# Designed miniproteins, single chains, continued (3): the designs that were tried, part 78

Each design is a single chain, and the fold is of that chain. pLDDT is the mean over its residues in the fold that is shown.

## One batch from the design tools (miniprotein)

Design m10691
Fold by ESMFold2-Fast:
Structure m10691 (fold): chain A 92 residues (1-92)
Amino acid sequence: STAERAAALAEETYRRLLEALRAGDAAGAVEIARETARRLLALGLSPEEVLAILSEVFARVLAEVPPEARPLALAVAREVFDWLHDQVEAAA
């Protein structure tokens, strides 16, 4: 059930991120991804597993966003992964 819950969260996050980025809502996109990371960690996934899932979600988002939204999507991905790296380092 943990794998099924993680997959469902990833799919919901993909849809929410795509909607936020199409609307130009960078702050909302960052918070969606951060909330997803917190929820995946709460399911008992390792920080490495959370990074892998979010990396796959952002790869899908980057493939699907219009070219004009791509710089914003890349900026959001960088901010989220920098934040997640800081969380992992703080936990070490």
Scores: mean pLDDT 85

Design m10692
Fold by ESMFold2-Fast:
Structure m10692 (fold): chain A 74 residues (1-74)
Amino acid sequence: SVEEVRRSIDESIEELTESAKEGGWSRELAQTVFDTMYATVLAALRKRFPGQEDLIAELEAELRERIEEALEEL
């Protein structure tokens, strides 16, 4: 479901954020890792919700916002 997708994204961002904090990642490294995750998730969303461009755009915007928040916490 869409709710399960949102939860999985949230969990992944939380795990990466904790790894970045514990590992003392530079902002540059954190940005690179999150950019890679963003590209991977977006590709997966397009495959999982074919033809649902509005939904994909909504989830993409949510993902981008969550990544920006995570990077600001670092």
Scores: mean pLDDT 85

Design m10693
Fold by ESMFold2-Fast:
Structure m10693 (fold): chain A 92 residues (1-92)
Amino acid sequence: ATAEWLAVVAEAGRELAEAAVRDPAAVEELAPGVAERVAEATRRAALALGYSEEEAERLAEGTREATLETAERLAADPELAREALAELTAAL
């Protein structure tokens, strides 16, 4: 559960950073779908760890919001996006 969650979060970060470097406008189109994937992964991981449905949904909503904020930040800051992409690409 945790390993799968980390993989989804890392891939989401790479997709958003790559889009921001290539075309910042594309980030706005991608962000909602990426945020939903991160939220769903968070919900599943929380349930697997023994959290209640209510707690899992609250955590999922928090990560959805955090993903959208990160997307906006990356789209607004090309240097941050390049640094994030480099760090995520270096992660095996």
Scores: mean pLDDT 82

Design m10694
Fold by ESMFold2-Fast:
Structure m10694 (fold): chain A 109 residues (1-109)
Amino acid sequence: SPLEKIKKLFGELIKMTAANADEKEIEKVAREFVELIVKNKVTIEDLERYVGTEFLKAMIMAAAGDLTEEQVEKMFDILIKEAEKLGDEELVEFFRSLKHTLLSVIKER
């Protein structure tokens, strides 16, 4: 299923980012993730449902100090750039919203 692959790729992005993986490797996975969303016309509602559990894990990691502000900014800036390249303005706003939420968690711990 494209949605199951999207969930897996998002989880891998979080893990790679927390592990300080090479930026080019993060860009490659982010590109595959964004292209899969756009190609399959995945709605923001479906995306929230499928990535929600992995995003909750990211929130817990951020609260625990296992994701830094710099790591969150790097990952989401890459995702935003990939969505901008494909002209998906709704997806850009979604990624900005997720970035803001994670940064808020980090600042309040």
Scores: mean pLDDT 88

Design m10695
Fold by ESMFold2-Fast:
Structure m10695 (fold): chain A 64 residues (1-64)
Amino acid sequence: SAEEAIAEALARARERLARARSADEAHQYGVEAYTLAATRQGLDDAGVRRLGERLGELLREMGF
C-alpha cells in the first residue's frame, strides 16, 4: 500500500540519516528515499506529497 511504501522509505531514510556526516549528505539521502518510493511504488499525488512532508519532518527532527 502507499502507507507501507511511505513507512518503508522513512525507515530507510532514518537509517541513512543516522550515519550522515553533513547536511548535504542528509539531504541526498532524503532525495534518494523519495525517488525510490515515488518511482518504484507508483505513489499517487497525495502519497508523494505525504512522503515529502514526512521526509522534511524527519530531516528537521534529526537536525538537518
Scores: mean pLDDT 77

Design m10696
Fold by ESMFold2-Fast:
Structure m10696 (fold): chain A 88 residues (1-88)
Amino acid sequence: SMLTETQIGMLLIATFGEFWVRERRTGSEEAREAVELAREVQKLFLDPNASKDEILRALERLRALARRLGDDVTAQMVDDIIAQIQAQ
C-alpha cells in the first residue's frame, strides 16, 4: 500500500458516507456504481500485487463519478491522492 491507513480511511468515509446518503435518498444508479467502484479502489489499495497504473485508473474513474454526482469533497480527496501517488 502506497497510502497511509488514515488517508485510506478518510477516502472511504468521504466516499461511502456521501454516496450512501445519496443512494438511500435517490436510489441513483450512478451512486450505486460509485459505491462499487469505491470497493474496487479499496481492494486495489490492499492488494500488494496491484500496479500503480491500475490504482490510478480506478481513482480517476472514481473522481469522474464523484464529479458527476456533484460530490466535490470526494472528488478533491481523490485528486489529492492521485497527485500523491504520481509523486512517488
Scores: mean pLDDT 72

Design m10697
Fold by ESMFold2-Fast:
Structure m10697 (fold): chain A 81 residues (1-81)
Amino acid sequence: KEELIKKAEEYEKKADEAVRNGDWQTAAEYFDKAGELYEKAGKYSQAANFYRAAHSAYRMAGNQEKAEELEKKADELLKKS
């Protein structure tokens, strides 16, 4: 699904911009959205990588609850792939 991958790439760019700005909460949200789009496209390894990036960004933002959620999501996807 070419449109899903294109949107995921756009969210990845926005996440990278947020990281450069030190906006870890926004970066985590965009990494999570990119992961969801890769998952919908059947690219489970890519999705897991972005969920791990979202986990790290949420941790940097001090959002431990969301960070733990994303780590679990990434681990489940890697077992699926």
Scores: mean pLDDT 84

Design m10698
Fold by ESMFold2-Fast:
Structure m10698 (fold): chain A 62 residues (1-62)
Amino acid sequence: SAAERFERARQESLERLKTLSEERRQILLDIGNTLRRIGDALDEGLKTGSLEEAKRRIEEAL
């Protein structure tokens, strides 16, 4: 199934990440953490019903 192929591709990607240098792995983790913070800032801004508040929180997350 498509779902099974997607899960296999995900597992293969995780295994490849383990073979990257520690430096490259750290850069990817830092990017992921930054994206997560942006997502959290958007969610909090949207809860207040204000686009200006969402923008402010994103700027603070960066």
Scores: mean pLDDT 72

Design m10699
Fold by ESMFold2-Fast:
Structure m10699 (fold): chain A 79 residues (1-79)
Amino acid sequence: MAELEARKAEVLAVLREDLALLEATPVSDLKGVTEEQKQQLIAVARAGIAAVEAAKTMEELEAAIRATLARVEEIRKTM
Protein backbone atom coordinates (compact mmCIF):
# COMPACT_ATOMS: atom_id res chain seq x y z
CA MET A 1 0.00 0.00 0.00
CA ALA A 2 1.10 3.61 -0.59
CA GLU A 3 1.02 4.25 3.19
CA LEU A 4 3.49 1.40 3.83
CA GLU A 5 5.90 2.63 1.11
CA ALA A 6 5.73 6.22 2.46
CA ARG A 7 6.46 5.03 6.04
CA LYS A 8 9.30 2.77 4.85
CA ALA A 9 10.82 5.72 2.94
CA GLU A 10 10.67 7.94 6.06
CA VAL A 11 12.19 5.26 8.33
CA LEU A 12 14.90 4.35 5.78
CA ALA A 13 15.86 8.03 5.37
CA VAL A 14 16.32 8.37 9.16
CA LEU A 15 18.23 5.08 9.52
CA ARG A 16 20.55 5.86 6.58
CA GLU A 17 21.24 9.37 7.92
CA ASP A 18 21.99 7.96 11.41
CA LEU A 19 24.23 5.25 9.90
CA ALA A 20 26.15 7.82 7.81
CA LEU A 21 26.62 10.09 10.86
CA LEU A 22 27.78 7.13 13.00
CA GLU A 23 30.27 5.98 10.31
CA ALA A 24 31.59 9.57 9.90
CA THR A 25 32.00 10.25 13.66
CA PRO A 26 35.36 9.14 15.12
CA VAL A 27 35.29 7.16 18.39
CA SER A 28 37.11 10.05 20.14
CA ASP A 29 33.98 12.20 19.53
CA LEU A 30 31.61 9.44 20.77
CA LYS A 31 31.51 9.78 24.59
CA GLY A 32 31.73 6.38 26.30
CA VAL A 33 31.72 4.31 23.09
CA THR A 34 34.54 1.95 22.01
CA GLU A 35 35.50 1.14 18.39
CA GLU A 36 34.04 -2.38 18.88
CA GLN A 37 30.71 -0.95 20.14
CA LYS A 38 30.64 1.53 17.21
CA GLN A 39 31.11 -1.37 14.73
CA GLN A 40 28.35 -3.35 16.50
CA LEU A 41 25.98 -0.34 16.21
CA ILE A 42 26.86 0.01 12.49
CA ALA A 43 26.12 -3.71 11.95
CA VAL A 44 22.75 -3.40 13.77
CA ALA A 45 21.85 -0.30 11.69
CA ARG A 46 22.67 -2.10 8.42
CA ALA A 47 20.63 -5.16 9.47
CA GLY A 48 17.76 -2.85 10.49
CA ILE A 49 17.81 -1.10 7.09
CA ALA A 50 17.67 -4.50 5.33
CA ALA A 51 14.76 -5.66 7.55
CA VAL A 52 12.80 -2.43 6.95
CA GLU A 53 13.36 -2.74 3.17
CA ALA A 54 12.11 -6.37 3.28
CA ALA A 55 8.92 -5.50 5.25
CA LYS A 56 5.72 -6.17 3.25
CA THR A 57 3.18 -5.02 5.89
CA MET A 58 2.96 -2.31 8.55
CA GLU A 59 3.20 -5.06 11.20
CA GLU A 60 6.46 -6.36 9.67
CA LEU A 61 7.81 -2.79 9.48
CA GLU A 62 6.96 -2.15 13.16
CA ALA A 63 8.52 -5.51 14.13
CA ALA A 64 11.72 -4.63 12.20
CA ILE A 65 11.94 -1.25 13.98
CA ARG A 66 11.36 -2.86 17.42
CA ALA A 67 13.98 -5.57 16.76
CA THR A 68 16.55 -2.94 15.71
CA LEU A 69 15.87 -0.82 18.82
CA ALA A 70 16.15 -3.92 21.06
CA ARG A 71 19.58 -4.75 19.58
CA VAL A 72 20.76 -1.15 20.10
CA GLU A 73 19.60 -1.40 23.75
CA GLU A 74 21.63 -4.63 24.22
CA ILE A 75 24.78 -2.84 22.98
CA ARG A 76 24.06 0.19 25.23
CA LYS A 77 24.04 -2.16 28.27
CA THR A 78 27.74 -2.85 27.52
CA MET A 79 28.57 0.90 27.72
Scores: mean pLDDT 81

Design m10700
Fold by ESMFold2-Fast:
Parts: structure tokens; C-alpha cells; sequence
Structure m10700 (fold): chain A 74 residues (1-74)
């Protein structure tokens, strides 16, 4: 359902915020790269959400989360 997709968006956003907070403490250089990526992608996610295209917003958020995890692993 749409409510389930919105709940999943909130969950993925919380994971992104937690990872960024961790990187800020443990690896400031990785944090800077992850924050720059988030700043570039978030306006596109916001546009999708404003258009009620929550499926696209969720996919973009999942891609952002995966890319931040890659930055952390490097």
C-alpha cells in the first residue's frame, strides 16, 4: 500500500541519517563525500515526493543509502 511505501521511505531516511552521523564522528572525509552526494540527490527525491511519486522517491533513497554504504566501506 502507499502507507507501507511511506513507512519504508521513513525507515531508509533514518538509516541514511544514522550513517551520516556515524561518518561525521568516525571519518570526516567520508562524511564530506556522503553529505555532498546527499545534497545533490535529495532535491530530486523531494520533487518525486511532491509529485506523489513515492515509488521513485523510495528507489532514489535506496540508491543513496547504497552509495553512502560504499563510501563508508572504502
Amino acid sequence: SMDDIIAEIERVLAEIQALLAELMRTDPAAFARAAALAAEVLPKIEEAAQNKDYETALELLKELLARIREIKAA
Scores: mean pLDDT 88

Design m10701
Fold by ESMFold2-Fast:
Structure m10701 (fold): chain A 95 residues (1-95)
Amino acid sequence: MSPVTEEARRRLGQAAVSLLTARDEAVRVMNDTSKTPEQKKQALEEIRGRLRRVIEELRRVRARTTDPEVRAELDRLIEQLETLIDDLDEQIKKI
């Protein structure tokens, strides 16, 4: 595997963990009865900001990789991350 493809696969793994962690954190934030609405909003906005940074990193990696399988995996994960950001935006609006 080329060094570029190896980097892309490593970034894919890290981003997949970030997606799962962010999803779990968002659920915990919304269900936390000890948090005020303002604290919940701030916590979700932090999670959203972190996910946006992950997407930008994956887009940069995608621009450098030519492996069609790896590009397809990057595109799928970027779409999943964007969907989670949309879900977070809707939750923030309801607070």
Scores: mean pLDDT 87

Design m10702
Fold by ESMFold2-Fast:
Structure m10702 (fold): chain A 74 residues (1-74)
Amino acid sequence: MDQELGDLIKAAVRGDEAAREKLKEILATVFGEEDPEKSLETIQKVVQNGAADSAERRAAEGRDDSELRALAEA
């Protein structure tokens, strides 16, 4: 599931119309999003931050982010 969603996100960000429509449908059906277009914009912003651009850099930053996430959840 996560792998297929990741592939769709990448294709939609590249401007693939079919992938964008499919992702919008999944967001509405699976996640129960009332506004799938708004969710797509959020996903696009996350990708734009370069989070998926450099796996090694993300691993180093994820170490610091893990502590912040634990504090935010607690």
Scores: mean pLDDT 60

Design m10703
Fold by ESMFold2-Fast:
Structure m10703 (fold): chain A 89 residues (1-89)
Amino acid sequence: MDELIERAVKLLEEALKYGIELAKKYGNEEEKKEAAEVEKRLEELREKARKTLRENYDEEELRKEVERMEKELEPIKKETEEKLKELLK
């Protein structure tokens, strides 16, 4: 169970980090402010996610959801990481 929760939280963190980085580099003033606010709340969001997942999901249900999300997000994550590296050069 704990391993599944950490995997789910890691997916959330990675998605937020990429969004924050893109907004800081290429967003308008409002988008940059939103990114800064999300970044400040990142620790709170991670802790809240851990509690919610632990309280509301059975291990088997959580495993299916995490594995599904990892498979769906893997190509998006790779594409986003590649584009981010190109844009930062």
Scores: mean pLDDT 73

Design m10704
Fold by ESMFold2-Fast:
Structure m10704 (fold): chain A 85 residues (1-85)
Amino acid sequence: MPSGSELGQRGLILGVLRSQYDYIKDLVNNKSPKSEIEQAYNDMLQTAERLKEYAEKNLSPETYKETLEEIDSIIKEVKDLVNKH
């Protein structure tokens, strides 16, 4: 069973990415310039890579794998959203 601290760290990681996803949704919904949407998406990809490295160092192997799968799922949803714009 993951520790409360480990679950908190996982929640923080996913929360950061979900906040960036919400920002990108706002840009798409407001029909912001494609360049601005692409910049926000690229910034999110860089953040995701940094968060994956943080997760590897701070989470147990099992929680790390689950966190990677969720990060990749969020990134895929964002990519699909950006491609529909």
Scores: mean pLDDT 83

Design m10705
Fold by ESMFold2-Fast:
Structure m10705 (fold): chain A 83 residues (1-83)
Amino acid sequence: LASLLPTTEELREQAISIVESLKEYLPEEKVKEILEAVKAGDYKKAIKLLDEATEYGPKSKIASAASAIGILAAAESFAKELA
């Protein structure tokens, strides 16, 4: 079943959910900036903002969000190559 592997939309929803959970650890304004970058498809900006957030937030939670965004970016890039 193809749904055993996450679709790009499922990966996007997962990445957004993980970034949203960072509201408990990071300033709300920073979380909003990261969410806007992810929603705009600007994954380089989103990862840069997360890297900056490691200076004042939990590195493990931030790394999880960065990984989810990286996987989403790779999946979208692969989908474009197949199109």
Scores: mean pLDDT 77

Design m10706
Fold by ESMFold2-Fast:
Structure m10706 (fold): chain A 71 residues (1-71)
Amino acid sequence: SIPRSLADKLGIPMELIEKVLEELRRNPEGISLGTLSSSLPISYGNTTRILEELKRLGFVEEDDRGVYRLA
């Protein structure tokens, strides 16, 4: 599971981070930053910060097209 300390580090509520993960689960073939930020009440910049941190922790991967998916 995603550590609660991640929400504190990013300054973003855990509920929003969980919504990002839910959208990634719904799109196993991958989802773009633009589509993801349009689907959630999160700014493009904050969506990027969440995905970058999840990628560093190994929960998410990004392909050469800039498409994100669960690792």
Scores: mean pLDDT 82

Design m10707
Fold by ESMFold2-Fast:
Structure m10707 (fold): chain A 70 residues (1-70)
Amino acid sequence: MPLSEEAKKAREEAEKKLVEKLMSMSPEEVAKLMESLGLPPPPKPLDEKEAEEVLKHLEEQVKKEVEKEK
């Protein structure tokens, strides 16, 4: 579905901040985050593209939790 301009801008800014945060996170925190998403922990620090994929999985999990509460 198409997003409103405000939602799109907020999403892009949040994605950039979260990607930077994921890249600066400790390996232990990244491993725990990926385990919570059902993904194996990476042997190396995340690249920008990998961090973006992890972010997408995190957003999907949050959306599922919100819908589960309905």
Scores: mean pLDDT 68

Design m10708
Fold by ESMFold2-Fast:
Structure m10708 (fold): chain A 92 residues (1-92)
Amino acid sequence: SVIREALRRLEELYARERDSLSERERYIMEEAIRTLRSLEEIYEELSEESQERLEELARRILEAAERRDFDAVLEEVIEMGVVLLEEAVRKL
């Protein structure tokens, strides 16, 4: 799973770099990890379209985190939340 691999790599990155991060950067990383972890639990229940979009967003989160672009990490996490909200509303 792309989501599981992104989560694993993001957790490894955070464990390695945490002490060099600001409080804001740590908060953003923890929110990204929490979001990907929650997503992994419900992933198979989502539409194929939502799965493809979320996999691309997970890749972007990892790439942004590796570049230490935490504003980009936050933006991608917010977009991931929007995709999940759209999916939930579609089922109503």
Scores: mean pLDDT 88

Design m10709
Fold by ESMFold2-Fast:
Structure m10709 (fold): chain A 90 residues (1-90)
Amino acid sequence: MLSVEEKLTKRDILLAILDLAYEDPELGKLLEELVEAAEKDPSKVKEKAKEVIEYVLPKLPEDLRKAFEALPEEEQYEIVLEAARNFVGK
């Protein structure tokens, strides 16, 4: 179970990714591709999630970037997939 502090940080990262996606069509496309991979070809989900992570990481505020990098890889994938599903409306 995540602590309150960890849950708040995860939420802030997710919201930051969403805010970036609404202003950046390239990120929006990467999020759509990630959701499509999750639905049609699960073997590509990690690859697509990594593309999203590498794209957003330098664009996040320093504190959120450090917090995101400190998370286990599986949790990083969960955050970007959740952001992608929210962006696509699923």
Scores: mean pLDDT 80

Design m10710
Fold by ESMFold2-Fast:
Structure m10710 (fold): chain A 59 residues (1-59)
Amino acid sequence: MPTYSRSNLLQLAAMFPNRKEALIAYIEREAASGDGASRPDPGDEALTPEEAIALIRNL
């Protein structure tokens, strides 16, 4: 299961507010395929695909 950096997701959502649905779809596809594991930076929070999608939807 891929994990996503909280800081990177917040930055992407802020940079592309009109692309939130596309970003959610991308995360869902990666979660389904098992591809695209991004290791978070030291001190960053690692999110599951479900947590990442919830974060983006709440923005």
Scores: mean pLDDT 71

Design m10711
Fold by ESMFold2-Fast:
Structure m10711 (fold): chain A 74 residues (1-74)
Amino acid sequence: SEEEEDAELERFVKEAKDIVKKRIENGQLSDAIINAVKKGNEVLIGLDILYSEGKYTPEEVRRFVERLRRRKAR
């Protein structure tokens, strides 16, 4: 359902933000990437980190990107 899809997206967004915060606190992100986070690219940066660490499949990544695009269009 749309409600289940929204709940899955919210869980992903939280995980993406949490991983970005952890990487900043550990000094693992460059100043350029931290600046991109401050400009509102936090969730996409978090998705890239989670994907690079093998936590999501390419299919899951594509689905999250499409859902984020739809949410921004609302």
Scores: mean pLDDT 78

Design m10712
Fold by ESMFold2-Fast:
Structure m10712 (fold): chain A 61 residues (1-61)
Amino acid sequence: LDIDDNTTVGEILNDLAKLPDDLVHRISDLTGVRFPRLSDKLKDLGISPEEMKKFLKEYLS
């Protein structure tokens, strides 16, 4: 995944082809944002692209 500060939660969900609820809950835990929106960008949630890549690697393993 080519992830940057402008990547949205919805783009990540679409690329992973997984159930939205599971990933949204885990992003909520990572960011402290209770209900992240699909249109929210990583920069708006306070996550670096590197931190998101690390999280996804652990989540998919």
Scores: mean pLDDT 70

Design m10713
Fold by ESMFold2-Fast:
Structure m10713 (fold): chain A 72 residues (1-72)
Amino acid sequence: GAAIGASVVADMMALGASREAALRAAAEGIKEAGGIVPEELTPRALGDAMDALSAEQASEAGRIAMERASKA
C-alpha cells in the first residue's frame, strides 16, 4: 500500500535520487519483477502495485529499485 511505496521512495531519495528518479526506479523494479506498472507514478499507486505481487516478487522489485537509485 501507500506506506510501502512512500518508504521505498524515501529510501531512494536518501541515497541521492530525485523524487522523479525514485518513482521511475520503483516502477522499473515492479516491471522487472513481473508486476503491472501503474499509469500514475505516485507512492500510493506504486505501493498498491507492490501489494499485488507475491512476497518474493515484491522483495525483488524493492531490491532492483534500490540498486537503480544507488547508481543515480
Scores: mean pLDDT 74

Design m10714
Fold by ESMFold2-Fast:
Structure m10714 (fold): chain A 85 residues (1-85)
Amino acid sequence: SQIQNLQQAINNIQQGITYLQRGDVDRAIQYFQQALRYAIQARSSSDTIRQINTAIDYLQRGDVDTAIRYAQQALTGIQQELQTM
C-alpha cells in the first residue's frame, strides 16, 4: 500500500542517517537507495525524490554534512505526506 511504502521510505532514511553517524557511508548509501525505491513506489512528491537523490550524490562526493541535511528534508517531506493520508 502507499502508506506502507511511505513508512518503509521513512525507516530506510532514518537507518541511513544512523549509519552516517557511525561513519558507515557505504551502508548509508544502500539505505538511501532503498528509501528512494520506496518513495518512488509511494508516488512521493518530486521534491522529496530529488532530495533523496541529492543526498546520495553528496555522499558519493564525500560531503556527509550536506547529505544529512537533504536526507532530513526528505524525511520531513515524507512524514508530512503520511500525516495527510
Scores: mean pLDDT 90

Design m10715
Fold by ESMFold2-Fast:
Structure m10715 (fold): chain A 60 residues (1-60)
Amino acid sequence: MVIRLEAEDPEAAAREKAAELGAKILGSYRTRDSEGRELTVVVGELDGEFVAVEAVQRAP
């Protein structure tokens, strides 16, 4: 499962979303989306399934 969101603090928002879902956080990393924006990905496990929460910084 992949969840996309935008926030002023992408890392905090992604971790909060993973915790809200009850997922065990396995790790996080930063990359760039196709538009060159910094993308923070938090990977978790929920009921034996991988969950990825992808957060970008809110557009101006």
Scores: mean pLDDT 78

Design m10716
Fold by ESMFold2-Fast:
Structure m10716 (fold): chain A 78 residues (1-78)
Amino acid sequence: SAADELADRMYAQVRADPERAAELVKEGAVEAYKAGMSVSDIYKGLARLLSLANQDPRVREEAERGAGLGLDAIAEMS
């Protein structure tokens, strides 16, 4: 699904650069919204991403922060 593809893409980026996890997740959510993905699918993708990130608690915390920032930014754009 589009949500699963978003989650897998964001998780790959976070694994490649974990120090930027929050920024990468925020950017991924915002760019998905700009590309026309529904807020529902973005929310599902972020939930899946956070589940995948549970393997590293430090990365999980930053990914969760980035997800919140991304959803807040989308709300301001709508």
Scores: mean pLDDT 87

Design m10717
Fold by ESMFold2-Fast:
Structure m10717 (fold): chain A 96 residues (1-96)
Amino acid sequence: MLTDEEIREVVRILRDPERREALMAKLSYEEQLKFIGLSTLYDTVRKELEEKLGRPPTVEEDAKALKEYFSKLTPEAQKEVEDAMRKLLELAREEE
């Protein structure tokens, strides 16, 4: 799996709607499907965490919750989510 810092970077991307949209536009159709899966997973985790906390979660709290949820996925779903996260990090590094 990704490092804790890499997961935090993914969370920062997913928390920024404009950045999310811009990166999505650079993906192939197959990569977009995996990205939609990751985005849906993150949005679900964030909503549940926000309801539990009664406030917007921090990047670190979101990253921890996403990591915990990821560990409960099937190996097949884990691979798709990890592939999407790695692709986002590659594209983010190209933004400069």
Scores: mean pLDDT 81

Design m10718
Fold by ESMFold2-Fast:
Structure m10718 (fold): chain A 73 residues (1-73)
Amino acid sequence: MERKRRVAYALASEAADLAGDDETADRYSRLASGVSPEEVRNAGRDELQMALQMMQQEGRPDAAQIIQQRLQQ
């Protein structure tokens, strides 16, 4: 679960950054240390679901919407 959680942190960071939330993006980027860009690109449903839950718990609807759109493709 640790590897999937770290990839989820990277996905959450990317979504927050795209949503313009620099503070949340920076915080989750630190938690995602050591995750490669390839792991973020190849992230599966489990990692996306974890990242979605993280953004919902943070109260970041714009970042959550970005992750949800990726889940629906």
Scores: mean pLDDT 83

Design m10719
Fold by ESMFold2-Fast:
Structure m10719 (fold): chain A 99 residues (1-99)
Amino acid sequence: MKEYELLEAKEGTDLEDFIEEVLKKVEPIAKEALENKKKIGVLVHVSNASEEEQAQIQKLEEYAKATDFDAIVEVEVDYYEKDGKLLVKKGTAKLYISE
C-alpha cells in the first residue's frame, strides 16, 4: 500500500475541530470510492485506550490488513483536557491505497 499524509493537527487544536477537518478530508475520498464501487475502511486509534481496547484495535487492524480494501484512512489521536476543553496533543490522518 502507498501512504499519503492527509492531515496533521497542531498541539492545542480543539478535538472537535480536528474531527471536523478529518471528516472534510475523508468525505471526498469516501464519495469517490462509493462512485467507483471500491472498498474503503476507516481506522481510528486513540492513544489512551485501555489494554482491552488496544487488543480490540489490534484485532481490527489485523482484519483490515487481511481484507481486500482498496483504500484505508487511518486516524491517530492523543488528546488532553484543559479548562473544560478537549485539546489535541497529537493528531494525524493518513490515506493508504492498495497497489
Scores: mean pLDDT 72

Design m10720
Fold by ESMFold2-Fast:
Structure m10720 (fold): chain A 99 residues (1-99)
Amino acid sequence: SLREKLKELIDELKELLEKATDPELKRLIERLLEIAEETLELLEAGKITDEEAELIIKALEVALEDLKKALETGDLLLAEEGLGLAEIAKAIVKIISKK
């Protein structure tokens, strides 16, 4: 389910945050974690659709892969690109869900 996927993403982001030593990388992970947690709350409250949640989840999955690579390589720009994608997905959902 989408709620299970979001919970798994949140858990993986928390693990990456614990492993990260770079303060800049920690900030990027914390911001992605905030997006994931807010998306879960909105989905559980019925304030966004499954399709809207899936868009954000797909962006978060890409961002998570980019974060894992950034932790291995030290490529902070890759982590920033992933966050940018997730922020754009969140913004699109906010526009689409507008009553």
Scores: mean pLDDT 82

Design m10721
Fold by ESMFold2-Fast:
Structure m10721 (fold): chain A 112 residues (1-112)
Amino acid sequence: SMEQLKAEIKALADELRSLVKELIENMTDEERKQLGQALLDWARRYGAPDELVAEIEEAIKTNDREKLIEAVDKLFDYLVERAEKITDPAQLEAMLEDLRRRVEFARLLLES
């Protein structure tokens, strides 16, 4: 079940990555700033390295779409690597539920 949880986390992370990139490409500057802030808060919650946090902050501050997309790729790579190192099934289940909820919300935004 732990191997299955990690596989499901990777699949949802890959799906959310694609949805977030599509949102970034179709959003206004103000909407991208709000999305960037949400990604920054999320990165901090999962203990992302200071360098990655700084890259996300810079992309938001400069309103650089390309830098934000690059930071998104790095964030999702980090989240997948972090999931592979988790040994507590309860932590994996929590991460899976968090990703599932974010995928549903991102899909809703794209359909609106």
Scores: mean pLDDT 87

Design m10722
Fold by ESMFold2-Fast:
Structure m10722 (fold): chain A 85 residues (1-85)
Amino acid sequence: SELSRQLLEEPRAEVRELIERLRRALREGRPVSREELERAREVARRYLEIAELAVRRGAPESVLEEARRLVEELLRLLEEVEARN
């Protein structure tokens, strides 16, 4: 539905923004705060929950597949940042 697409747009954009921020921090050797890392995990969790709910309610499985790929990349970057902090 249109509402489901709108509900997914914001968390998808947030996850993509966090991926770019973490990639930049890793390139620049810049530390990332504990609060930012905790927020990133919460955003990832929320995005997956919304995508799973959307698919259960009739959205294409590609929605959940995209969410899983983006969240896996974000979590990988978070682990790399934590290992360097």
Scores: mean pLDDT 84

Design m10723
Fold by ESMFold2-Fast:
Structure m10723 (fold): chain A 66 residues (1-66)
Amino acid sequence: EPPEPTVLQRGAIASSNAAQDSLDKGDSVDEAFKKAKDAAIKSGLDEKTATDIAKKSVDSVLTNKK
């Protein structure tokens, strides 16, 4: 079986899902960022890493919706 995702990968997935869900519901970019960051932190990431991942997640979702 393929190896399970790392904490970093789980945080990135959770962050992307939170950003997508937030923006899909009509939340602002700032709200999406906060939700993405919180999701990454809950997945076990440090605040600094979670912040970086949340920014990338929001940017990726916005790029895909353009």
Scores: mean pLDDT 78

Design m10724
Fold by ESMFold2-Fast:
Structure m10724 (fold): chain A 97 residues (1-97)
Amino acid sequence: ERVEEALENIRKAARYAEDALAKTTNPQAKEHLQRAIEHLDRAAMYLYVAGDLEAARKHVEEAIKHLRQALQVADPEAIPDVKKAIEYAEKALESLR
């Protein structure tokens, strides 16, 4: 709905992705989680600093792609956190549409 709601959901997605990363040993899953976190951080920056909703949306979409790739190769312990990261990233994307 609002930029503030999108930003909060981006922050929640990033936190769950970081929790998943801490539980991850698979190198491919680590790479995808790190890229997802980078894209979520960029989305937050574009939204908070620049007010650029289009750039924020593109970075959230890229984060979701990397989170879905991480989910396919994730350690079983990390899976719940990856799923929560996807859930909040999708909520952020909905708020930016």
Scores: mean pLDDT 88

Design m10725
Fold by ESMFold2-Fast:
Structure m10725 (fold): chain A 89 residues (1-89)
Amino acid sequence: SHMEQAIQILQQAIQQLEQETDAERIYQVAMDALMQALSLVENLKAINSLIGAILRLIGLEEDELSGEQMRQAAIQILQDTIQKLKEVS
């Protein structure tokens, strides 16, 4: 299903983020994954969860976070989003 594909995209992004050290690169990987997942879902609750995650990630870009801090925050956002998507699928 499109929902399973969206969840898989976010899970793959988490695996990639575990190997990234640059804050800008971490931000871009997480944002690209969220935007791609958003393009696949049609359920309004899923759309709202992904938009919420995108807004949380944008908030982090305004902070002067280290790569480690950005990685931890981005992974947490993606993990929270996966949980919400599983609850609406």
Scores: mean pLDDT 88

